# Designs tried in a protein design run: designed miniproteins, single chains. Part 102

Each design is a single chain, and the fold is of that chain. pLDDT is the mean over its residues in the fold that is shown.

## One batch from the design tools (miniprotein)

Design m3558
Fold by ESMFold2-Fast:
Structure m3558 (fold): chain A 99 residues (1-99)
Amino acid sequence: SAEAAVAELYAQARASGDQQALDDVDEFVATYGPEAVEMLLRLARLEAEAIEEVRREHPDLPPEEARRLVRERVRERDPRYDEYVELLRRMYADELAKV
């Protein structure tokens, strides 16, 4: 659930012992909501799995082709992939706007 994803992120921030990490999580959840946390954690897991599979099956593949296969596999596993990527792009754009 989104609530479970938020709890996991807070647990990681608390384990770091860094107050800034807790403040960053508070700001993120307040700005993008708990569903955004779940989306990002899900995307990270899907990408990690696809990277390991492509590396195992095609160890000699050029980096650009390997990245293309990773994206294709993630899209095939989750039709919401483009929503996850758009959320990530929005987050990066928001961070750049703060400078």
Scores: mean pLDDT 79

Design m3559
Fold by ESMFold2-Fast:
Structure m3559 (fold): chain A 114 residues (1-114)
Amino acid sequence: EANKVLLLAGLGAGIAMLPIGILRAQKELSPELRKKMDKAYKKGYKKGREKALKNPEKLLEYAEKLFEEANKATLEAIRADEEGKKEKMEEYLLKLAYIAGESDGIVEVVLEQM
C-alpha cells in the first residue's frame, strides 16, 4: 500500500512537470496552444478524479498506463520538434497536458482518502 501511494505521488509530480519542462525548453509556445493545453489538463483532471472514485481497485493499473503513455508522448513530442513538425509536436503536447491532468486527478483522490 505505501509503495503504491509513493508510486502514484511520484507519477503525478513527474507527469505534471513534464509539460512545464517542454514549455520552458520551447521558447514562445503560442498563447493559443497554452490555452488549449490548460483546457486539456483540466479535462484530464476531471476524468482522473472520476476514474479514481469509480474504480479505486484499479489505481495502480491507471498509474502504470499513464506513466507509459506520458513517456511515449514525450519522446514523440521531442522527435516532432527536432524534425520541425510543429502540428505533430502540438498534438503530443496536448496529449501530455491531458495525461498530466488525469494523473493529478487520480493522485488527489488517493491523497484525500489517506
Scores: mean pLDDT 71

Design m3560
Fold by ESMFold2-Fast:
Structure m3560 (fold): chain A 75 residues (1-75)
Amino acid sequence: EELLKKLEDLLHSIRTALVAYRAIQDAEAAGRPVNPETREKAREGYEKAVKMLEEITQKLQDLIDELNRKIEELR
């Protein structure tokens, strides 16, 4: 449960960072000035969230494997 909650929070953070970064990209494409610090923060936030999501995804896979073994024991 705790792992799933953390994964959901990270997915939300990734989505938020992606939306923010895409908004920056859209503004730049429209020729509007963008604060470099804002752009870097959005990029760094996204990269950090993706990295942590990958690590948690591995732990989730391990839990799925354990559940599958328990299901097999019931057969």
Scores: mean pLDDT 76

Design m3561
Fold by ESMFold2-Fast:
Structure m3561 (fold): chain A 87 residues (1-87)
Amino acid sequence: MRKEVARQVAEALRRGIEKGKYITGIIAAQLIAMGADDKKTLEVVKKIGELIDAGEFDVAKEVIKLLEKGEIDKALKLADEALAKLK
């Protein structure tokens, strides 16, 4: 189910951030989303990667918290709004 996929993705990303292994966390999260054929969660993971690359770690963590709660649409909206401000 999408909620369980979002939670697994959030856990992989959170673990990556806590250990300072951001790339490993992003790759693990992408593989989980791709394996579940969850295109929307995969899109959120890619945007979290862009936020981390831009140094927006606080916003990236908030997006991850929304995924952990299974609030995928809210996570996507927050990530899109944050990335739009960087243009």
Scores: mean pLDDT 78

Design m3562
Fold by ESMFold2-Fast:
Structure m3562 (fold): chain A 92 residues (1-92)
Amino acid sequence: AAAREALRRAGAELSELAEKSPDFDVQVQLTLALISIAIALRDIEKGGDPAEAVRYVAEVLRKTADFLESHGYTEDAKRVRELAEELERLAA
């Protein structure tokens, strides 16, 4: 389903950003976002509402983007924000 594919793609991109980041605090924040994606995917698998799951992750990604921007990672913040916007469109 579109929601699960979008969540998996977001997870893959966040994983790549975490591996490339030289900043430990940024790595931790990205890892927390990855955990939120894993929780959302598990919820969908157990019969939860995909729209609610993607809205939850979109919220987490917006907060993650704000954190990245506050730490000077403006381009990474922009990419994470774009992922949040894609999830919000799927939840609409």
Scores: mean pLDDT 85

Design m3563
Fold by ESMFold2-Fast:
Structure m3563 (fold): chain A 63 residues (1-63)
Amino acid sequence: NAIKEEFRKKLKEEVSKLDPNDLDKLWETAAKVMKEFLDKNPGKLSTEELYKIAEEVIEEITK
């Protein structure tokens, strides 16, 4: 799904600018990006699916 791929890329770009030890700020940023994508794609994206992608991205950078 192209929209999910765009979300993953955008989220990786935004969170890579942040301190990987600041989990609160990472998740706050992820929530903002999720909100932007849900607002731009009403009824086409699941919050649950975007949350799973956000978990994967944050785990990748915080390991």
Scores: mean pLDDT 80

Design m3564
Fold by ESMFold2-Fast:
Structure m3564 (fold): chain A 99 residues (1-99)
Amino acid sequence: MIPVDVVNVDSNQQVSDLMRTLSASSPRIIFFDTGSSNFTIISVTTTPSDDAISLAGQSTDSVALNIIPPGSDGQKVLADGYTWLRSQGYTPSSFYDFR
């Protein structure tokens, strides 16, 4: 099982639209592949804020959305997920923390 939920998208506008529908009660990484090998990392608690959604929509990169609910341990999910993304040829470009 891959440590990242991969979603293929055609645009960063589609990333924004999908982020509005997301919530999680456990730590996870959702990776929106826009076709860019560079990705922006966005960290949120349970649901993406309007600021996080806006930032994802304005990005020119693929987006790795980290959902880390309060009181949960995300360390292994983040470590395994980014190791896997790098192994697939993706490179992190920027990091934003909205937690």
Scores: mean pLDDT 79

Design m3565
Fold by ESMFold2-Fast:
Structure m3565 (fold): chain A 95 residues (1-95)
Amino acid sequence: DEAARARIIEYLRRQAEENRALSERYAALAAKSSGRDRILYDSQASLYLMSATVNELAIETARRTPVAVIRARLEARAAEEPKPSRLLLDLLALA
């Protein structure tokens, strides 16, 4: 069970890291842009930063939640979504 928790946390950590890197990339593009392009790149940077923050919060939840409860919550979410996200499907496979 601890091995499943470790896999889930490592997956979320990698997703958070990738989203932070994308946020930094778009922020750099915004800094070199003007007008509408700057606004669009700033918006993308903000969206990726929000995704990274959500992944980081999910890590803290995963550390404190029994793996069986994590699995049940992921299964419930997948059942409610017409097209479950790749993130949700990947987490279900790891749990």
Scores: mean pLDDT 83

Design m3566
Fold by ESMFold2-Fast:
Structure m3566 (fold): chain A 97 residues (1-97)
Amino acid sequence: SEAAEERRREELELLERQAEKLRELAESAELLKERLKEAGASELSEKELEALLESLRIAAEALEEARRLLREGRREEAERVVRKAEEEVKKILEEAR
């Protein structure tokens, strides 16, 4: 029982750190996108950066949602949210090539 609670706490802490890091990366990507618009970047570079930014947003949102679900003990739903986000990110990145 205690070992299971300790593992759950470690999993929540890891997900919290990952969600925070991805959120920071998404914000950095948005700032980069704005700077590239101001600089008149090529259409191809902008498309690839839009795909990256969207992927980071999807991943960040999915990890934040998974973290909330895990706090509520809804582990199966948390796993589904992460898997759905992974599939969506793969499609976006494939279409950008």
Scores: mean pLDDT 69

Design m3567
Fold by ESMFold2-Fast:
Structure m3567 (fold): chain A 55 residues (1-55)
Amino acid sequence: GMETAIEAMRLAEKRGKEQLGDHGGMVAGIIGYFLGLKGYSPEEAAELALEYVRK
């Protein structure tokens, strides 16, 4: 649900910022949010979001 999507967004943004800088964090957060809405867990959504941002 929305709560899971928000947690996925925050986790993806935090990890993306740490690994890829501010722009990478923002893009990873957006991708993580939509993956969370689709039903991925926050951890799965963050991992997938970072893979998309890296390539």
Scores: mean pLDDT 83

Design m3568
Fold by ESMFold2-Fast:
Structure m3568 (fold): chain A 75 residues (1-75)
Amino acid sequence: MFEESIEKAREYIEKVEAQGLLEAAKYLREAVKHAEQGDIKSAIKYVSKALELAPDNPEVRKGALYIGEAINAKL
């Protein structure tokens, strides 16, 4: 569950980068890194930063959702 959600999050981060949304992708990558380390508070903070930069982008929203699913799998 956790690994599958993280893998899907990474796929959407690559799509965000391909669109030129480098700052949003950077925040999503930081969120994944912190989620993998068990730092849920920082992971949520970085997801929020990415969504603030591109709230209507479907790939950013999907990446955020999969990171959220990964976090829920650890709680």
Scores: mean pLDDT 84

Design m3569
Fold by ESMFold2-Fast:
Structure m3569 (fold): chain A 89 residues (1-89)
Amino acid sequence: MEATERVRAALLEAWRRLGASEEELARADELFREHEARLGPLDEETAEALLLALEAQLLLRDGRISAPDLTEEDENSPVRDVLRRVLAA
């Protein structure tokens, strides 16, 4: 799969597992679409940077990504940790 599609799928799956709402998932998809429309398909490095920026923006605005239920191993975000594992596989 292209890097953009792979990263987007991994991000959405990670957020779903963390209890993200449908609205949050739709917004994440919209941000990926907007980025792709502006720059075309992403390289893996660019896609990873976008994921980190999206995660930071989500935390800054709402500050909620299933924090009370799922907080084990991640320094900046659980979404980033899951995505990195998926990309490595």
Scores: mean pLDDT 56

Design m3570
Fold by ESMFold2-Fast:
Structure m3570 (fold): chain A 82 residues (1-82)
Amino acid sequence: SELEDIREQLEELVKKKEFDLLIEITKNALKNASPEAKEYFEKALELLKEAKRLYEQGKKEEAEKLAKEAIEYFLKGYKLQN
């Protein structure tokens, strides 16, 4: 499914530690978000920024867990938007 394909792409970026790219993707989604989707993309962005901070502090496992949580919020926003 399209949602599964998007999930796999975002999870691959987490594995590659591409937090800045994940943040940019989420910011771009926020620019075009409906009011209903906006809250979910804002939560995803918050979690991705925190994941980046934790990763930079060497807390790699905690960063990955938060980034995966951010992906869930992103997908909820995406589903509401589409």
Scores: mean pLDDT 88

Design m3571
Fold by ESMFold2-Fast:
Structure m3571 (fold): chain A 68 residues (1-68)
Amino acid sequence: SLAEEAGERWILGQRAFEAGDYEAAVRHFTAAIELLESLPEPSEDERTLLEEARRQLELARERIRELE
């Protein structure tokens, strides 16, 4: 399902972020967000995941900006 794919992308994004691969983290978090936003009726858990993914995306973008 789209929600399962979003969860997988979010996990990949977290792993990339922890490894210092912020470009990969941005790609995975962006994919997770797009999948979650495409859900017609997101559950509370899915809405929470979307919020967390957006937060992590911004952090990854900040890291890229700092590295230039």
Scores: mean pLDDT 87

Design m3572
Fold by ESMFold2-Fast:
Structure m3572 (fold): chain A 81 residues (1-81)
Amino acid sequence: SSMEKAREEIEKLVKEAVEQIKAGKLDVEAFAKRLLEIQKKYNLSEEELFKILGEEFKKNPEISDEDEMAIAHAYLQLLEE
């Protein structure tokens, strides 16, 4: 299903973010841009997008609350452009 494919792409994006964090720096802007591309590609509502994203963040304790907030702020900034 399109929802399963969206989850797989978000899982991959989150795993890439974990590797960036382990390497010492997360590219928050690139993450947010990719997240918006996935949302548009699969025609996800914001509720559906953040539900999937939240589930993937819970599986990856290396992603801090500060990282999650930074990603959310970057995503919102892209929506205002």
Scores: mean pLDDT 86

Design m3573
Fold by ESMFold2-Fast:
Structure m3573 (fold): chain A 58 residues (1-58)
Amino acid sequence: ALAEALRALAEENGAEFREIDVPASADGIPARRLHLVHSEHLTPEEIAEIVREAVERA
């Protein structure tokens, strides 16, 4: 699954992986889950590459 691939690749690259649950809003926006990847040592481009590889592995 994408979340598992993101977690594995983030760990391989020294990044942090976090899932955030966003509740449904009064405006009719349904509940959703966000996946965050963060690192003090990676550029935005390197983070984008991690996401790309995770999508390919999922």
Scores: mean pLDDT 74

Design m3574
Fold by ESMFold2-Fast:
Structure m3574 (fold): chain A 56 residues (1-56)
Amino acid sequence: SEVYEAGLYAQKVVDYVRETKTPEELAALADRLTKMSFEETYEFVKKLYEEIKKKE
């Protein structure tokens, strides 16, 4: 399901940002996500997850 997949994408994104981003970058990302609709957030997280997956 899309909801389940979104959860997996979000988990991978959280792990990635915790390991690679500064606190300032993490705060900026959180602020950005807060301003998005659910659909925009899902697409953003999915694209970022694909980027992370490509680096592995």
Scores: mean pLDDT 70

Design m3575
Fold by ESMFold2-Fast:
Structure m3575 (fold): chain A 91 residues (1-91)
Amino acid sequence: SMEEKLKEKLKELWEEIIKKVKEIVSDEAAEQLKKFGEEMLKLSVEEQIEELRVEIDRVAKAIAVATGSKEIGEEFKKKLKKKLEELEKEV
């Protein structure tokens, strides 16, 4: 179904964010985010999209702090929000 395909794409988006957090921030932050993401995947597609929007902003700030670069954080945010907006159009 379309809903199942959207949920799979949302899971892939969570995995991309978690991987980036592990690479830039820490293994501990990535593990915490993975557990949070697993709980979010139980929600409706609309609720998952809203939670991802909030979490992308939070992670972008964490990346900016970890790298010492606001630009790197903003580039991450722009890329992930664009992917999320593309998924919203498929609903």
Scores: mean pLDDT 85

Design m3576
Fold by ESMFold2-Fast:
Structure m3576 (fold): chain A 69 residues (1-69)
Amino acid sequence: SLPSEEEIKGYALLIQAAVLYEIAKRSKDPEVKEQALKDLENYRKEAEKLGLDSVAEFIKELIEEVKKL
């Protein structure tokens, strides 16, 4: 069966969040880190609005990891 529209959006948010984490982790620019934190927080809120609690929790953990960089 085809994934639901919400599932597709969830997968997109997960991929985008993972890419932002990798960019922030490899970057030495504080502005890149701050932008990644803002974008990740927006993705977390979007996942929550879609009822994708597991996706939102995963993004929240990535935000905590970015803050440690």
Scores: mean pLDDT 84

Design m3577
Fold by ESMFold2-Fast:
Structure m3577 (fold): chain A 61 residues (1-61)
Amino acid sequence: PPSREAQLTIARALIEGGVELGASLDDLGAILRSMGFPEELIEELLAEARERHPDLPVEVP
């Protein structure tokens, strides 16, 4: 299995690439969850991405 460092690197790359392509953080979280990443890591990385990209559009349900 990939190391924690490898998991963080892959997940961060997916989030940053997705944000650059205009994907929502909710969609990126769902993708990471479907790929088997732990929820704690997903929440941490989504919070980090939101802080880096505060101008991201908010999805209205």
Scores: mean pLDDT 74

Design m3578
Fold by ESMFold2-Fast:
Structure m3578 (fold): chain A 61 residues (1-61)
Amino acid sequence: MTLNDIFAQAAQDLNLKQELVSKAFVASQTPGATHASIAADLGITQQTVERILQRVRELSS
């Protein structure tokens, strides 16, 4: 399973756009990024960021 496949599956599971999932993940790789800063940058809630990152982690484990 590729990283793009993981993003597609996470997007489907969470009923979100794949681009939003990939942007949240990429933003999380920036040193010092917080759930709050990612949420503000993407116009979503901190809870949505946490759910995206958790689901991506579950699928990549």
Scores: mean pLDDT 83

Design m3579
Fold by ESMFold2-Fast:
Structure m3579 (fold): chain A 118 residues (1-118)
Amino acid sequence: MEEIRRLAKETIRKLEETIRAAREAKEATSDDPEAVQTAEDAIETAKRGIEAAKRALEDPSSREEVAEELRLLRSELGAQRTQLEKAAKETGSPILAELAKKLDETINAIAKLVGALN
């Protein structure tokens, strides 16, 4: 329980950092509809991730269900990261590169939490 609590709190913090970075990226790339859409998708996926991590803290009986939900959310974040890395490389945008980096950190935090939930 203590390790799950620590990892869930770390995951929530990383998801919150991703939401902040995505909001900054959306503001900075308002002239790029595809980048804006990917940033918005990342915000919504991260919000769902926060709720899933909170359920892992509140209800031990939901661990298996939460682990499966987090695996799916991790896959969604991975696809978003790949799109943002490509956009950052093509445009030279440091803000999109920073968002992709924050997504990578968040994906790694989710992977550790999922491992602890199994």
Scores: mean pLDDT 86

Design m3580
Fold by ESMFold2-Fast:
Formats: sequence, C-alpha cells, structure tokens
Structure m3580 (fold): chain A 88 residues (1-88)
Amino acid sequence: MSKKEEYIKKAEEIREEARREWEAGLAQARASGSWALVDQTAARRRELLHKAAEYLAKAYKDSEEVEKKGKQEADLEVGLRLAALRAA
C-alpha cells in the first residue's frame, strides 16, 4: 500500500468512527434528555472530522487547501446538525 493510500484509508476509518459515535451519542442524549450530551457528541464529531481532513491533506500535494476546506466543511456540517436538533 502506498503512503497516499494509507492516509486515505485512515481518513475513511475516522469518518466511519465519527458516524458511529454520532449515532450512539444522540441515542444516549435522547434517552437522558441532555443537551450537554448533544454538545459533547457534536464536539467529538467535529474533532474526528478534523482528523480525517488532516489525513486527506497528507495524501495530496495542495495539503493546506485540502485541510482548510475539509475542516470548514466539518464545522458547517456539525453546525447545521446542531441547529436542526435545537429547532426540533
């Protein structure tokens, strides 16, 4: 496996972990009625998606642009998910 392929695979593994933890965290938050758990789950998802963006950046030549875009997309996604939950 090339170093580029290793970084892409690692980013995919982290994104899968982020999806799993988001589902589990929201299930716990709904069961307890805790907005603190929602905020913790969102913070953890943002952290994992940022790590995934960093690994993708290592795979490409224009790593700074890839990292910046990936982190901005992660922040937007988590923000939209939180806004939707608070609106409901």
Scores: mean pLDDT 82

Design m3581
Fold by ESMFold2-Fast:
Formats: sequence, structure tokens, C-alpha cells
Structure m3581 (fold): chain A 58 residues (1-58)
Amino acid sequence: SAARAQQQALAKQFREDVLKAKNLDEIAEISRKYAAPFAALVAQLGAENVAGGTFGKA
């Protein structure tokens, strides 16, 4: 799905940014920057799972 592709791309970018961070403060800034995009993708993936009928495992 589009959401899964976006999740993989966003996760890769987040990992690259974290690997280039020099200290905890920079990691905190990166985490803040990515919080909203990740939340939006989690909501989209949840909606796709509901539409797909994957309730049994929840």
C-alpha cells in the first residue's frame, strides 16, 4: 500500500538523520521533526487495516 511505502521511506530517512546526530539534543530535535509525519502514517495504516478486515489479531 501507499502508506507502507511511505512508512519505509520515512523510517529510512529518520534512521539516516539519527545516525548523523552527534548528541542527545540533536536526536531530540530529529524525533520532534518526525513525530507528526509518523503519527499521520500510523493513523493511515490503522484505517487501511480496518478496511482490510484484520480485526481478529488487533
Scores: mean pLDDT 72

Design m3582
Fold by ESMFold2-Fast:
Structure m3582 (fold): chain A 60 residues (1-60)
Amino acid sequence: GKTMNLVNEAVTAGARGLRDPSELPRAAETLEAAADQVAGINGDGLREMAEYLRERHEAL
């Protein structure tokens, strides 16, 4: 369904951000947008990953 598509897009964006640090802010935004549309523990997990990606970018 739509939720699975959002999670898959978020995972793909996160992987690209980890490979290319310049993509980290965009990856974090994609994860945050997905988290807003996904309730519960999956949404919380996406937000935690987005925070991690932002911290990685700030450490550069």
Scores: mean pLDDT 74

Design m3583
Fold by ESMFold2-Fast:
Structure m3583 (fold): chain A 88 residues (1-88)
Amino acid sequence: MEKADPKELAEIIERLMDRLGREETLRRLAEAAGLSPEEVTRELREARLTPFVVEAAYRLLKEEMDEESLKLMERKLAEMLGMRSAKV
């Protein structure tokens, strides 16, 4: 199992910022990692994230974006593909 590279984490964080907003994402990452938002911003700028920020980013992505990313992705994918849709 790999610790994940800064590039992969940066992409995840960028998607999270696009969904939740930049300031909100930085604040939540900092709180979850036990750091300040300024420290998280510095780590992102240097593309070198601490293990705490890495873990916080994955947890935040899974919990916060799970509902919204899945709903948005499934909805857009279904509309774009024009496939049979099950009404629930």
Scores: mean pLDDT 62

Design m3584
Fold by ESMFold2-Fast:
Structure m3584 (fold): chain A 88 residues (1-88)
Amino acid sequence: SLEEAQKKAFEKAGEAQKLLKELYKEKIKLTPEEAKELEEKLKEIDALLEEANATKDEEEKAKLYEEVAKKLEELIEFLKKVKEKHKK
C-alpha cells in the first residue's frame, strides 16, 4: 500500500540520517571519491522524492516511494562501508 511504502521510506531515511550523524560525530573525513558517491546518491534520492511528491496517482506514488526506500538501502550500505573503512 501507499502508506506502507511511505512508512518504509521514512524508516530507511531515519536510518541513513543516523549513520550520517555518526560519521560527523566520529569526525570521519570522506575521501573525494566517497564524497562524490554520497552526493550522487543523495541527488538521486532527492529526484525520486520530488517525483513521488508531485505524483497524484496512488499506485505510481507507492512505486516511487518503494524506489526511494531501495535507494536509501543502497545509501545505508554505502555509509556502513565507509564507516568500516575508517574504523581502526
Scores: mean pLDDT 84

Design m3585
Fold by ESMFold2-Fast:
Structure m3585 (fold): chain A 96 residues (1-96)
Amino acid sequence: SITDKIKELLDKAKASTDAAEKKKYVEQLLELVKKTDDPKALEVAVEGLGDIINSTSDKEVLEIVKDTLLEIAKKQPSLTLRSIGLILRAIGVELD
């Protein structure tokens, strides 16, 4: 399922210690997010992206995380405020 693919990419991103590898997995996650309207899959993506924000200070990883959260915010109204809140958290990490 699309949800299982999203979970796999999130697990790989969270397990990766290399910023470039984290970025590649989040970029693949963004492409899946663009192709799905499944609310449960998008909710899993938001939760996992929050974990990634807490695990990195790399600006390029945080930029692709913000792009992915913005895509979810635009397409799933029930997740818009949570996604924007996480984008603001990512901006806080980048400024620190």
Scores: mean pLDDT 87

Design m3586
Fold by ESMFold2-Fast:
Structure m3586 (fold): chain A 56 residues (1-56)
Amino acid sequence: MSKDQLIQQQDDIWDQIVYIDLQTITTTDPAQYDAMVAQRDAIIAQGNAIRAQIAA
């Protein structure tokens, strides 16, 4: 993929992280909270992979 396309994907990942953070603030279920934290960590790992490709 082009660098511009990777930068766009990184921006999309940031939007996903913000969305999950908002969901996390509104949840009162510990199991649901843990699941959302795990999802957020997975998205962060994906963002780190894209960042590495941009840096190359």
Scores: mean pLDDT 79

Design m3587
Fold by ESMFold2-Fast:
Structure m3587 (fold): chain A 85 residues (1-85)
Amino acid sequence: KLSLEEGLAKVEELVNELAKDPSDENIEKFAEELAEIVLNAESDEIADEIERHALNLLRKRHIPLELMEKFMQTFSKILKEKKEK
């Protein structure tokens, strides 16, 4: 399980990589990796904090709105699928 500190560090690294090459493929990969981090968080409160931090970083890195929307849809779908299993 991931602490808040570990989760935030992983998210920062992932967002920095995405910002270098913001493509449909990389946004999908980012959504998958973020979902894994959130699902491995020590608590729901830590998961929420990590998710909010990731969204704020994406906005600050000027990721296009269309990719942000695709990210949110993909991320939500992955979380529902993995949590229901």
Scores: mean pLDDT 80

Design m3588
Fold by ESMFold2-Fast:
Structure m3588 (fold): chain A 90 residues (1-90)
Amino acid sequence: MEKEFEELMKELQELKLRVTEVINKAKAKNDKESVEELEKLTEEINEIATKASEAYLNKDEEEFKRYAERLKELAKKLEEKIEEVEKRLK
């Protein structure tokens, strides 16, 4: 669990840096809809990441696994949206 938690948090941190860059580019292009969509997905990921962190601190392996699975699904969705926005901004 500890290694899985650390790896998950690292992947989310890297994704957060990437989404921030894409949001800034979308803002520069006045693409408000893309900014709102990316910010909404990022907010949902942050909420579930907090719950995963709480489960990890409580040593609740089942809850951690459930939230980790949800985070992976949301991270994939965010990454796909980032790619769509980047392609549109080129």
Scores: mean pLDDT 83

Design m3589
Fold by ESMFold2-Fast:
Structure m3589 (fold): chain A 62 residues (1-62)
Amino acid sequence: TVTLKVISDFPVPKSIIEAIAKDLGADRVEELEPNVFKVTGDFDPEELIEKLKEAGYEVEIV
């Protein structure tokens, strides 16, 4: 389980984060705050960050 903060001046839809995370084996994505997402499951956090970066999103683990 990791909590990610998306570095963006605009709200990022949860559905985008959920689609990428679930493709990597995540079970659940929860939006805690605007651009702050809790991702739960058996996945590699580094691979998730890389895939989000490929999709145009810069993220930090918080």
Scores: mean pLDDT 82

Design m3590
Fold by ESMFold2-Fast:
Structure m3590 (fold): chain A 90 residues (1-90)
Amino acid sequence: MELDPEALEIQKKYAHLPQELAKRYEEGKISKTLQEVLEIAKKNASLPVEEVEEKILELLGIPLSREELAAMPPAERVKILARMYQKLLE
């Protein structure tokens, strides 16, 4: 399944955020927020990805239910992902 054109343009605009996060991770400059996200992922590794994403979004102050995530257009999901990366870099 492909992203819609709007979602693809938003992803392209914010493509530098995942790269910057990866760079900081490799340099050992892990924020407290990123450490907490990694801990949630580690503790919940046996859960479905969608449930883990929901817990991470809640931690980042983006309180979205599974129902809300499922109802979101792809463009809105990409915007949320960009916001998550921005918070992880702080």
Scores: mean pLDDT 70

Design m3591
Fold by ESMFold2-Fast:
Structure m3591 (fold): chain A 99 residues (1-99)
Amino acid sequence: HMLTLEELRRAVDGAVDALLFEAARLISEGKPFEEVKEEVEKRFNVARQTLLDRVAPEHQEEAERLFDEAKQRVLDGVEYLAKLPKEEIEKLVKEFAAK
């Protein structure tokens, strides 16, 4: 099944949210920033490859732009999370787990 651009946008947004939750969890566990960043980038690259394989050739350019923007959102989000006090990170992880 080939993804429509709308399905791709939803899948990419879901992947960004999941990766930011994972980053918050790793940071709350005391993982160093560089280790968290590396793990999140690795998981993002796997998701990108999997989703791009399901995009029609005529949509590849727009899909690659969506992933470039999403990667920046993930990296900016990890940097933001790494600057938060431990108490705020633990609160965010608890709120996400309750959903």
Scores: mean pLDDT 83

Design m3592
Fold by ESMFold2-Fast:
Structure m3592 (fold): chain A 56 residues (1-56)
Amino acid sequence: MKLSAEEVVELGRKLAEEGASGDEIAGAIARLVATGEATSEDGQAAGKELKKEGLL
């Protein structure tokens, strides 16, 4: 299973809505990349978008 950058962004937004901190969201993205559920490029792109939205 591989998540796109857009799907990783949506996951980060959902975690923020549930009260997750920026560190928790960053850790979730790092885990997805580490387990192969997202590519490094897609994880980095999603992280940049979430940071731009003030969620990281």
Scores: mean pLDDT 83

